# Designed miniproteins, single chains, continued (5), part 93

Each design is a single chain, and the fold is of that chain. pLDDT is the mean over its residues in the fold that is shown.

## One batch from the design tools (miniprotein)

Design m19220
Fold by ESMFold2-Fast:
Structure m19220 (fold): chain A 100 residues (1-100)
Amino acid sequence: SPAALTVDEFIEKFRELLENFVNAKTEQEANEYIKKMTELINQFLRSDLTPEQLRELRDRLNELFEEAMEKVKDDPKKQLQLGVLEGMAMIGLQVKILSL
């Protein structure tokens, strides 16, 4: 079956949400974007993806998280929120890769 969303489409949507999270001025806004990113990751991980697509997604997400972490290095709360999200995403991707 084809993937419901391409890796490129996922990455572009995720990048936009991540940029909005980094730039969020209130705790309420930051929490909203974390929720949206979590939902997007969980939806995409339920898609019919090839091992090659999952590895590409992992590598591109890792790069986006590294860039975002640098931008929030002086914000301990945002660092913790991103660290938790990154951990959950990477574990989810690894489990899916190993289950194929």
Scores: mean pLDDT 85

Design m19221
Fold by ESMFold2-Fast:
Structure m19221 (fold): chain A 77 residues (1-77)
Amino acid sequence: EREKKEEIERLREEARELNRKAVAYEAGGALSEGMAEYFKDDPISKKLKEKGKENKELAKKYKEEAKRVLEEAKKLE
């Protein structure tokens, strides 16, 4: 049982790390989109929108992976 509890704690730590990455990419995506609006008349605007979209998709991916890992941890209890 203790070994199982240690595995659960490890999975929860992995989920926390994935959530931290998701938050970072979400913030980066929002920043890129804000800059794209500020530079709307500049060619850089479309690249900033592209980067913002990519970062937000990565954030969603990490968030979903974190949920999956947490579900796995819950199933062990």
Scores: mean pLDDT 81

Design m19222
Fold by ESMFold2-Fast:
Order: C-alpha cells, then sequence, then structure tokens
Structure m19222 (fold): chain A 69 residues (1-69)
C-alpha cells in the first residue's frame, strides 16, 4: 500500500488535479483504511501547497499528513 506522502506525490505529479481535488481524494482514501486517518481538509491543503512550492520532500510530506490525523 502506498504511504500518504507517496499517494499525494503521485496525484500532484501524475494528474491535472488541483490541490483541492488531491486533498479531497486523499481524505476519501485515508478515511477508508482499516485504521482510518481523519484529515483536516484546510490543513491538508496547506501541506500540499508547501510540497508544490518545493518546501517539503516526499518523506516530509508523509510525516506532515500523518501528523494531521
Amino acid sequence: MMSPGEAAEALLTETGFSVEQVADLLIKEMGGLPEPLHLDRERLIEVLERYRAGELSVEELDREIRALS
């Protein structure tokens, strides 16, 4: 299974989706896990924008997303 950071990176780099669309997809996917992550949408968007700005690595993105739950 992809980590949250790997899933976010793939969605941001391989799709034409906006940050908001990527956030909505991640919330849906992570909420469906056996141990669900309940992500705050506004905080998740802020983290994804920081990644797009080159402020976070994929590993840092994963840690930040996990910290939101």
Scores: mean pLDDT 76

Design m19223
Fold by ESMFold2-Fast:
Structure m19223 (fold): chain A 78 residues (1-78)
Amino acid sequence: SSLFEEAYKRLKEELPKLSDNAHRYLAEQIVKFANGDREKAEKLLEELIKLLKPKQDELDPRIVLTALREAFEKVEKL
C-alpha cells in the first residue's frame, strides 16, 4: 500500500543503521496497527523515529521491539 511505502521510505531515511528487514517489519507493523488510519500511522512512525534515532549505535532486535511496543501504547491512548 502507499502507506506502507511511505513508512518504509521514511524509516530508511531517518534510521539508516537499521537493517532492511527491520525497516520492512516496522513499516508492516505501523500499517497493521493503524488499521487504515493515516493520522495514527504518522503518529506511530514519528514516535518510533523519536525512540530509535538516538539509540541507532546500540540497536539490537530487543531494543527495536521494545520501541515498537512503547510507540503503539502511546498512540493507542489517543
Scores: mean pLDDT 81

Design m19224
Fold by ESMFold2-Fast:
Parts: sequence; structure tokens; C-alpha cells
Structure m19224 (fold): chain A 60 residues (1-60)
Amino acid sequence: SMEERREVIFELAEVTLRYIHAFLGYKYDEDPEKREQYRKEMDELVARGNELAAEERKLL
């Protein structure tokens, strides 16, 4: 349904924004410990984004 599709798109947008934040932290943070944390977050967000993209395709 359109409601289900909108929900998945909303989650995908949220994951995308979180990824941008993590990427900027990984690239530009002065603290190597924080950069490592952002790198791990990026890996997790890529996996979640792939799940949501696959789910969105099934709803079309």
C-alpha cells in the first residue's frame, strides 16, 4: 500500500541522513576513537539501508 511504501521511504531517508552524519564524522573528526565508532556506524547503516531498499522494491 502507499502507507507501507511511505513508511519504508521515511526509514530509508532517516538511515541516509544518519549515514551522512557518520561519514562526515569518520572523515573530519579529530578523535581517532570517534572515527572508529563512526566507521562501525557506517557499516551498520549500509546493511540497514540495503534491507530497506529491498523491502521498498517488494512494495512497488
Scores: mean pLDDT 84

Design m19225
Fold by ESMFold2-Fast:
Structure m19225 (fold): chain A 55 residues (1-55)
Amino acid sequence: SSEASDGAGAAASAGGASVEAARKAGQYLFNGDREKAAEAASEGGERGARLAEKA
């Protein structure tokens, strides 16, 4: 949707995706897998950007 209200909903979904990615990155960091943590964070950022673009 091109409406601002639908955009806000998509932005909230993007935020959710980012939070999930951060949590996964935290789990990998806790296990000492820094490279996997970085990949998880990057993947979440890309997904969040795609959702924001659709907003």
Scores: mean pLDDT 66

Design m19226
Fold by ESMFold2-Fast:
Structure m19226 (fold): chain A 83 residues (1-83)
Amino acid sequence: MQKLKEEIEKLIDRAKELFEQAKKSKNLKDKIKLANEAKKLLDIAVNVYLRLFPDSAFKDRAKAEIEKLKKEIDEFVEKAKKE
């Protein structure tokens, strides 16, 4: 259980790092690439690791954080593609 929690937290933290890099990138291609990589890590966190976790305050918090971050990434990508 501890290992699964650590993996989920690492994936969320890495996704946040990639998203911040996407925001700071000057190139549209790099913005989209980094944002999509961040979203893929969040999908792995949910679909591979978090689903194995029993219902808990941690699982609820992690799901909420991931969902919020995915929405922010989607909005960022849509805005970036519009120039």
Scores: mean pLDDT 82

Design m19227
Fold by ESMFold2-Fast:
Structure m19227 (fold): chain A 94 residues (1-94)
Amino acid sequence: SKEEIIELLREAVARLQEILRQLRAGELSLDQAKARALELMRELKRRTADNPELVAMAEKAIAAVEAARTEEEMESVLISTMADLQAFIDELEK
């Protein structure tokens, strides 16, 4: 349902925010942050397989995470992905 998708996306945003916080705090290395973000985005893709737009967003995020070579690039990917997911939530709440 629409409500289930919104809750799933809000959970994903919260988990990405925590990865970003831990990366900034030095609690996660770049490789650990990448691994956690990849796991989360692959789970999101699997759980939203019936929604082509969300699948495309997850695939874009997966490619960006895989391409990130520095903590700064990884921070940028996390921020951009959270913004994309939040925009989708906002559109669903109209």
Scores: mean pLDDT 91

Design m19228
Fold by ESMFold2-Fast:
Structure m19228 (fold): chain A 80 residues (1-80)
Amino acid sequence: ELEERLAHLVRLLRGNAIIEKDFERLREVEERAAAQPSLEEAIRLLEEELEKHAKYSEEELLEAFEKAEKELKKLAEELR
């Protein structure tokens, strides 16, 4: 399913951003993906971004995403 594929790629991309500490790039990439005319084209864009930054395994990226998710929850608490 395209939505499931997109969600998986977003998790990998966010994991990469936390490892590299480059949230500005993450924001730009997510905005560009959201601007695509179709889910298929958004998926292609995210796959290309991950290919450029394929320094880490999917397992490492997912682990980083889990840590980032915990940090985002903490940040949300601070913003309240």
Scores: mean pLDDT 75

Design m19229
Fold by ESMFold2-Fast:
Structure m19229 (fold): chain A 55 residues (1-55)
Amino acid sequence: SDEEIKKLYEELQAKVDALNAAVEAGAPRSEVDRLIAEVQETAKKYIELLKEKEK
C-alpha cells in the first residue's frame, strides 16, 4: 500500500540521519557498520515494495 511505502521511506530517512549523526560524533567503527547494515536492509525492503507495485 502507499502508506506502507511512505512509512518505509520515513524509516529509511531516519536511519540515514542516525548514521550521519554517528559518523559526525566519531562513533566506533562497529557502531557505524551496524547502522550501515540497517540502512541497507531498509532500502532493500523499500525497493522490493516498489517492484511489487510495478508488477
Scores: mean pLDDT 84

Design m19230
Fold by ESMFold2-Fast:
Structure m19230 (fold): chain A 54 residues (1-54)
Amino acid sequence: MEKLKALIEKAKKTAASPDPFEREVGEALLAMIESVVKIESKTSEEGKKLAEEL
């Protein structure tokens, strides 16, 4: 799960990038991660913790 937390942090940095393309990519990654974390939070306690950190 630490790998997903690191990915979330990196995606947030990319979404905050001044580069429009990087920002769009970061926003798309965050949306995908949010969907995965939401599904995982229903099946595991680690997923619930990840949802809290989003």
Scores: mean pLDDT 73

Design m19231
Fold by ESMFold2-Fast:
Structure m19231 (fold): chain A 73 residues (1-73)
Amino acid sequence: SDTERAARGAAQLGVPAGATFSRAQVEALARALERLHDRPGLGAAIVARAAELGGPDTFSGAQVARAVAAVAG
């Protein structure tokens, strides 16, 4: 999906595919997806879902992709 591609694209800017995302990277991705989909609040929902799946501050690429897919697509 485009949602998963966006998550992987954001990872490639700061962290290689399959590696670890920081909270800041997840927040940046979430903001980008909120703009892309023109859905106010989508960014906050993605961050909340990622925290539920991946702990508070450190996330795997797979966890981020699942959080984005669950909320945005």
Scores: mean pLDDT 66

Design m19232
Fold by ESMFold2-Fast:
Structure m19232 (fold): chain A 76 residues (1-76)
Amino acid sequence: SDKQEAVEHIEKAKEAIKAGDLKTASQHLGKALSSIEDEELKTQVEVLVSRALTAYNAGDVDAAVEYLDKAKKLVE
């Protein structure tokens, strides 16, 4: 299902963030967003992804992962 694809890509993005690989994380987050057909859900996930990337750029990897976990839970 499209939701399962989005969940898989968010999980891969979380692992990339933990590894410090922002390029791979961004690629997976883009694929996750492309897998979401519901525009309202997509917008909510985009906000959480933006917050995760802002936290990562501020050096807060734990907060970045927490925002991606919230995004994953919304898609599930």
Scores: mean pLDDT 87

Design m19233
Fold by ESMFold2-Fast:
Structure m19233 (fold): chain A 61 residues (1-61)
Amino acid sequence: SSELEQEIREVAERYAAWLRRQHPHVSDEAARAEVDRLVALISGLSPEEQEALIAALREAI
């Protein structure tokens, strides 16, 4: 659903921001590439797997 797609993008963007805070040498291009990779990975999972991974990432970051 569109709501789940928004949640996937939101958690990927939060992960990129967290990554930049922990590793300040990471470039904007690398962070964007990581967002795109994470979105693609999560989008390829089942809805149950998507929700579980989103919840885990939200807890970690």
Scores: mean pLDDT 80

Design m19234
Fold by ESMFold2-Fast:
Structure m19234 (fold): chain A 119 residues (1-119)
Amino acid sequence: MKKKPVQEWVDELADELVAEAERAITLMENGAPKEEIQKEIDRAKDLAVKLYLINQILELDPTVPQAVRDAARAFVNAAIDLVKALKDYYEGKITLDEVREKLDAFRAARDAYRAAWAA
């Protein structure tokens, strides 16, 4: 593409999702009120939904390289897994270390998606 507006948009949403997840984790570590934690989880959910919808457009565009589409699917799945981990921790189902593992997996998937666009 001569311009990469979709890539720039995805990058902004991805960085915001990382920031919201880090805020949620910090609030969880500090024993913040459930209402504040839930607010950050809801923001993370909204960002993951936006990433999912953008990925649906990439799946429909045959001009986008297959490697980019494959990386985008993995990236969106990692975003969903991260939001699920935040919710599962909030419900007492998993450890905070497991949430951090999903955040690390999301960052790795984001970096792989960026690399696929650069190739």
Scores: mean pLDDT 82

Design m19235
Fold by ESMFold2-Fast:
Structure m19235 (fold): chain A 81 residues (1-81)
Amino acid sequence: MEEAIARFREAVEKAAKDAGVSPETVRNAIGHAVGKALAEGKTLEEIRKAVQDALMKLGASPETAREVADAVVEVLEAQRA
């Protein structure tokens, strides 16, 4: 759990610098994308894609967006255990 959260925090900070926005803006975009996908009954794969799409719209690179999406899925899986 703690390792997944630490990785998520680092990925968020990296994405914020890459996109030229605050870490809070990145977290809000992730929260909105995840919340919407969960409400619609989406799979973890679909949630991952939604997070990537949201971050790329903010200006993050595809590589950085994927790294954040991976960290988000890891946190969600750890919370389900």
Scores: mean pLDDT 81

Design m19236
Fold by ESMFold2-Fast:
Structure m19236 (fold): chain A 59 residues (1-59)
Amino acid sequence: MEEEIERHVERARKLGDRTAAASADPATAQANVDKGVEVSRQFDRELLERRKKAEEEAA
């Protein structure tokens, strides 16, 4: 699961980097991409932890 999250984050970053480079304001666009990637990774991991805790409580 963590490897899958990492692959999704990497793909999103590459797409975002290309979009940012083509934008009228690449610096601001790149900062937004960096922020989005970090937030996505944090919430994906939190969701995974919540699922694990729920399964442990159900057992």
Scores: mean pLDDT 71

Design m19237
Fold by ESMFold2-Fast:
Structure m19237 (fold): chain A 71 residues (1-71)
Amino acid sequence: TEAFLATLSPTQRRLVLAAADLILEKGEQNTTTGMIAKKAGVSRGTLYSHFPSRERLVLYAQVLISEKKLE
């Protein structure tokens, strides 16, 4: 929901959106944390401070993708 994105910090929101875009473009298996950080304009350290687990970031991105497909 829009409420989900509203609970995220601006940096977390950028990371989730960057992950969603890359997953849609290249697939989950071809999307690395380094690519997500670069697309979001942050360091990998900053990414890990907000999302210690890649799996959690991917889950959030997948939720966002599914909400956008449920028109």
Scores: mean pLDDT 77

Design m19238
Fold by ESMFold2-Fast:
Structure m19238 (fold): chain A 58 residues (1-58)
Amino acid sequence: MKKAIVKKDVPALGFGSAEVKKGDELEVTRVLEDGYVIAKNLKTGERVVLPKEDIEEL
């Protein structure tokens, strides 16, 4: 299971993505070719899509 932490607040970007807050823990489910990741927010249970550069792998 690949965990990451959010480095900054990221608004909802569309595509069914929820917003995330700095310090939220994510479970990364997929890495996209364009530098985005699909993840589950472990605090809220919501699906999120955000730039890979906005997370730090744990």
Scores: mean pLDDT 77

Design m19239
Fold by ESMFold2-Fast:
Structure m19239 (fold): chain A 89 residues (1-89)
Amino acid sequence: AEERLAEALKELEEAAKRFTEAVKKAIEAGNEEAIEKAKKAMEELAELQRELAEAVAAGDLEAVAEQVRRMAELAKKAAEEIEKILEKA
């Protein structure tokens, strides 16, 4: 359980770095579609952070690991979509 959480946190760290770089490029390019995608992804991540806090309060380590993986997947998908918008521009 602890090992799975550590792996999920590493995946989130890598996804967060990619997402941050994609957001930076969207802003630097002034691409309104990419910026709006980044904004929506940030709003979704904020909601998942609330769900993560609830899982932590429940003391369910497996639920915490799964929620962290959901956040990592969302950040990774958002980064990929932003990258595709910027490539097409």
Scores: mean pLDDT 86

Design m19240
Fold by ESMFold2-Fast:
Structure m19240 (fold): chain A 73 residues (1-73)
Amino acid sequence: LEKARTLIESGVSYLQSGDKEGAEASFKQALSLVPSSYQDQMRDLVDKLMNSKTIQDINDYYQKIMELLDEAE
């Protein structure tokens, strides 16, 4: 799951730079590496992250995704 973490970090960087297409591609790759039992929860968190308008919301959802990846290991 280390690759999934790196892809989430890349996605957040793309999102912060305004590259929504790059962010979406990175998040989709990360999702493909997550076990099926966590797919729905992670997809929901990624959707919320992509729709976040504040740095605080982005950071909150980023942390929740990283916690979910820790549980999935």
Scores: mean pLDDT 81

Design m19241
Fold by ESMFold2-Fast:
Structure m19241 (fold): chain A 75 residues (1-75)
Amino acid sequence: SNVEKGREYYEKGLEALQNKDYGTALDFFQKSLDYLNSAGDNADQNLIKDVYSNLAVLYALQGDIKKAEEYYKKS
């Protein structure tokens, strides 16, 4: 399902983030978000919040404070 694919990409994003592969982590979190948004009302809202939180952290780590703040507000 789109929910399961969203969770899979979220977990891959976390692994990339732990390895400090910020570009790969960003790509996986964006893919996670795409699948979760495609799930609509079946989406795990807590998982979506977790994806936004990690996107905020990633943009902050890259020095993009404005984008980090935008994603933080969505979490």
Scores: mean pLDDT 85

Design m19242
Fold by ESMFold2-Fast:
Structure m19242 (fold): chain A 75 residues (1-75)
Amino acid sequence: SKLKKEIIEIAKNSKEEEKEKVFEEVKELVIKEGYASREQIERAEKKYGGEETMRLLYLAVLEGKSKAEIKKMLS
């Protein structure tokens, strides 16, 4: 997956002190590629918290989950 490759490259080039920047880049990529809307991610952040929402999105993309599966996860 193109999205998976882009996220892996961001992770390789980030350091622990850049965690917040990495989360924002993952969020913007997920939105840009049509895996979720900004509003869906904001709802998930209110439900699960920002860090947990980003962790779930990161793992889902790495595991190759479909757009439908990611949308269902964020519901």
Scores: mean pLDDT 72

Design m19243
Fold by ESMFold2-Fast:
Structure m19243 (fold): chain A 76 residues (1-76)
Amino acid sequence: SEIEKLIEELKRLIEELLGLVRQLKANPDDEAVRARLREVYREIAEIVLKLVKLGQEEVVRELDAALQAELQAISA
């Protein structure tokens, strides 16, 4: 379904985001990583908006909570 495809794409983008954040932590001056990070955030925002419009707010909240926990772990 469209919803399942959007959820899988969102999960893929979250994994890419986490990898880029780890890369940036190791090399803060990597402009290519920063540029890709901005693009991934934009793509995530677009998919989140689509999922919310399709009534998938709970799935979005669950994935956001998981993302925030992983980002905190990287920052520690």
Scores: mean pLDDT 88

Design m19244
Fold by ESMFold2-Fast:
Structure m19244 (fold): chain A 87 residues (1-87)
Amino acid sequence: SSLDEVFEKIVKLLREGWESEDEEKIVEKLEEAKRLVEETPELSPEQKARLTALLDKAIEAARAGDWETAEKYAKAMIHELLEHIDS
């Protein structure tokens, strides 16, 4: 499904960000993931709001240099997105 493709793209973006060990690259990839969520027509407005709220918290934490918190929110978003795919 197109949701499976979006999931794979988001996972790849987040992996590339964290593997770079670069704050700006991590933020860039989180912002790209947020854009993909917003542009995904299979997600309801409520699902998009939930997923983007988690990504916003991850972006805020990453900009503050709090990698642990950024990773926790990014993983929470991936988990929420996966629940929507399995529904």
Scores: mean pLDDT 83

Design m19245
Fold by ESMFold2-Fast:
Structure m19245 (fold): chain A 55 residues (1-55)
Amino acid sequence: DILEGIKLIVEGVLSLIAKRKGLQETIEEAREMAKRIPEVSETLNAKAAELEAKL
């Protein structure tokens, strides 16, 4: 499915952003995007939780 590809890309991009920009801000951005993009909201919220665990 195309959603499987999107999930992989989203996870990769968020991981890179977190390493460069900062975990706290990236977690907030991921959660805000999850509210706006329902189709990948599960992936965004899951990634936010994973990043939160790294704090």
Scores: mean pLDDT 72

Design m19246
Fold by ESMFold2-Fast:
Structure m19246 (fold): chain A 96 residues (1-96)
Amino acid sequence: MASIISKNNMGNDLLSKANLYLNTTKGLAELAKDAAEEGNTEAAKLAVKKAEENYKKLKDYADKMAKIGGKDMGDIADGIVKDAEKYVEEAKKAVE
């Protein structure tokens, strides 16, 4: 019982961290778009850089989720990573 509870808690903690970094990446992508629209190129570029840093952290948590939770958790992790990648790419496009 303890081992099952421990794995479930670890999976939930990793999922919470992955979602935190996904939401942070999305927020930074929106800040990059807003800054670009305001003509604040320096702020827009900084927001993109921070979004990329949060995306890298997200990928680390996603890899851990796949290792602990198997295919089901891996599929969830892949979805979160793809969503974050899209936000980063949209932010980069807004700054260009």
Scores: mean pLDDT 81

Design m19247
Fold by ESMFold2-Fast:
Structure m19247 (fold): chain A 66 residues (1-66)
Amino acid sequence: FQAQLDADTHLAFGEIYRAMAKKLEGDEAIEAYEKALTHYRQAAALGNPDAPAFAAEVEAELEKLK
């Protein structure tokens, strides 16, 4: 099932970038959060039920940094 595989892959990349962002500061943290958000949004679009909540959390974190 291609959509499920793609959704799970994007969720995993979102988690990786989010974890990296938490250890970075400034523009580097913003870039990592933006990458995490892109992957979480794609996972949500492909039907992952957990991804929308993670995307919302990352979006809130990113808004605070800008």
Scores: mean pLDDT 80

Design m19248
Fold by ESMFold2-Fast:
Structure m19248 (fold): chain A 91 residues (1-91)
Amino acid sequence: MSLEVEVLPDRVVARATATHPGEPHTLVLVLLSDGEVVAQAIRTAPGVSTVELEVPLTPSSRYTLHAFLLDASGHEVASLRLRTEIPPRAP
């Protein structure tokens, strides 16, 4: 499983990709700002799952990105977390 974040001038784009056996798995991506869930994406697919989130950028915010992969029974088989801080925007 991989987790990527791209900080753009006006938005944050986050992507998670998981490769698994050909049975359907559920990939969940959650974006938190200061401990509150601000966005999430969920995809259930066989083989490879990719989910993407796009949210407006708040200057000086702290974001936490959490991705987890669930098997067909709802058991967590993989997880990744990434923390990023958004610097103040220059005037």
Scores: mean pLDDT 73

Design m19249
Fold by ESMFold2-Fast:
Structure m19249 (fold): chain A 94 residues (1-94)
Amino acid sequence: SALEAELAAAEAAAPRVAEVLREAAKKIEPIDKEAAEELLRAAKWAEEGNVLAAIILAAVTKRIAEKEGKKEAAKVIGEAIDEIHRLIDEARAA
């Protein structure tokens, strides 16, 4: 099914998803340490196979950064989420 294919693609992409989240955390640490810590938590969840929960946490972290006026942090997190979706799409196509 389409849902099973999507979940399998997310699991296959998990190590790369975790790396994208760790890179984003490093970039935003000087701007927003709390958001960086949440992205590192999301990376751990991705490594544990919970990629969907990791994406949700990243999206919530982006929204909080936007509400706090931390535009650069929100931009970096948004770019990371976009890259994660590209990685899952590539894994599904393979």
Scores: mean pLDDT 88

Design m19250
Fold by ESMFold2-Fast:
Structure m19250 (fold): chain A 87 residues (1-87)
Amino acid sequence: MSPIQQLLAQYPLFRAVIDRYPAITPAMVAQALASRSDIVSVLGRRLGVAPSTIRRIIAVEGARNVLSRRANATQSQFDAIVRAAMA
């Protein structure tokens, strides 16, 4: 599995970050996944972007997913999306 595929399997909302920042390489993702720090901080530093900016992108995508899937979303699915967006 590629590092990008591994990241998206664990944190699906990171697709919005990857789509927004085409400068993200598989090597950067591999370093982020191997780090003992939070992934957001590692990717933010590598991209020269504040971690809060990355968290905002994830939060916006999480909110869109809740709104688009609201008819079938359980409380546990909502909580999982919110946790992923705040990671």
Scores: mean pLDDT 71

Design m19251
Fold by ESMFold2-Fast:
Structure m19251 (fold): chain A 77 residues (1-77)
Amino acid sequence: LEEIVDEAFEEYLKKHNVDLEGLPGLKERIERLRQTILDALKKYKPKSKEEMEKALRDAGINPENFKELIDLILKKM
């Protein structure tokens, strides 16, 4: 699961040309988001896109802002 989340984040950040080294604090924000998503997946064990979106909402994340990332995670699960 951690490997799947890490691969999805790496692919997402690369696709959007996000420079984690160029912006102080961005690394910390991305790592916090990654950890929150990972914790939600471990707790709720979603098996579908609808369950994934519910798990993220319950964790305080708006899934509408992360649709592409959610799709990448689901594709790798």
Scores: mean pLDDT 74

Design m19252
Fold by ESMFold2-Fast:
Structure m19252 (fold): chain A 61 residues (1-61)
Amino acid sequence: VEELKAEIDKAVAEGKSPQEIIDLLQRKAREALAAGDVEALKTIGEMLQEYVDKVDAERAA
């Protein structure tokens, strides 16, 4: 879970777009599902929702 957060934070710091972050989170969600990692799935779901909301806000502006 903490490794996932660090990876996302690094991608944001490197200037990855919100869409790139969403793609990364979707990939991590599939990996967590395969591993049965419920905590990672919950964290990924929360992060994915935040980035989707940011993309929607930018499109609405």
Scores: mean pLDDT 76

Design m19253
Fold by ESMFold2-Fast:
Structure m19253 (fold): chain A 74 residues (1-74)
Amino acid sequence: SVLDPEDVAALGEARLERLEALDRALAAALAAGDYDAMLEHLTEGLTLQAEFLGRDPEEARRLAREQVAALRAA
């Protein structure tokens, strides 16, 4: 999951369900080794989380790119 436990408490059920759907898509992409799909789903999930919590969505996009690049390098 891309959600911190503290952030989960700040989200409503509808927002959490949407982020959980993206978490499932991200997990499927990770299991398949599909780094392009992983970047897409992680970017969407982190960006929506940032929007819901009033954080910077551009920082979320940067973190998604860095995380996927690190996974590809491993």
Scores: mean pLDDT 76

Design m19254
Fold by ESMFold2-Fast:
Structure m19254 (fold): chain A 57 residues (1-57)
Amino acid sequence: SMAELEELRREAERLRAEAPSPGARAVAGYMLKELDEGKASVEEARRGLAAARELEA
């Protein structure tokens, strides 16, 4: 779980910084904030980042 949270945090950081879609960046930024504050579950983070990636396509 800690390794998974670290992985999800890095992915959220990349999406927020690099995603061409403003919507994808916003979702990634929200997930990053929730992860940073310890409020997001692994499942919530995965779902949010999956949604952000869909906005990239």
Scores: mean pLDDT 79

Design m19255
Fold by ESMFold2-Fast:
Structure m19255 (fold): chain A 102 residues (1-102)
Amino acid sequence: SEKEKIAVKVFSAVAAAHKKYPNDKEKQIELTVEILKEEGIDVSEFTAEEIVELIINEIMKVNGVSREQAEEALKAIIETDMNISMEEFKEMLEEIIEEMKK
């Protein structure tokens, strides 16, 4: 679906921003917003919870796994590749959404 594609692009943008600026939260948020704007993606009307849910749904659909397995996989990727918790990832999504509203 279109919403799932948007959520996956948001995840990819956040991951790219963490790779470029691993210890700079402000730069990670700024770069994520720049990537999304350049790709014509507007997440101002989304919630962080909706984005996470859409990512989980896409993992379930693509990999044919249970919801619990998809949630564990997403958490593992966030913790391993971004070196943050799921809770910190959701907080970062909230900050990205607020920046998109400006």
Scores: mean pLDDT 86

Design m19256
Fold by ESMFold2-Fast:
Structure m19256 (fold): chain A 81 residues (1-81)
Amino acid sequence: APSPEELLAAFERDVRAVVEASLAEGASREALYQRLQAVFHRTLAAYERLHPDASAEERAAFAARLAGVVRGALDEYEARA
């Protein structure tokens, strides 16, 4: 099963792909945010399924790491758009 680090790496790749596609389309920041939220929820659901014994603290830490990637992506999008 993918480790939390492997899930994070896959998430970062998916987020980058969404940002690049959204830039090419001229999508709004709101559309990008909704797309990134979909990727966020999918990755978090995968983490919960693959790591059912994770503590509440470990789950919160993983969610916080994903949220950090989303914030960085939104900032990059505004800088490049």
Scores: mean pLDDT 87

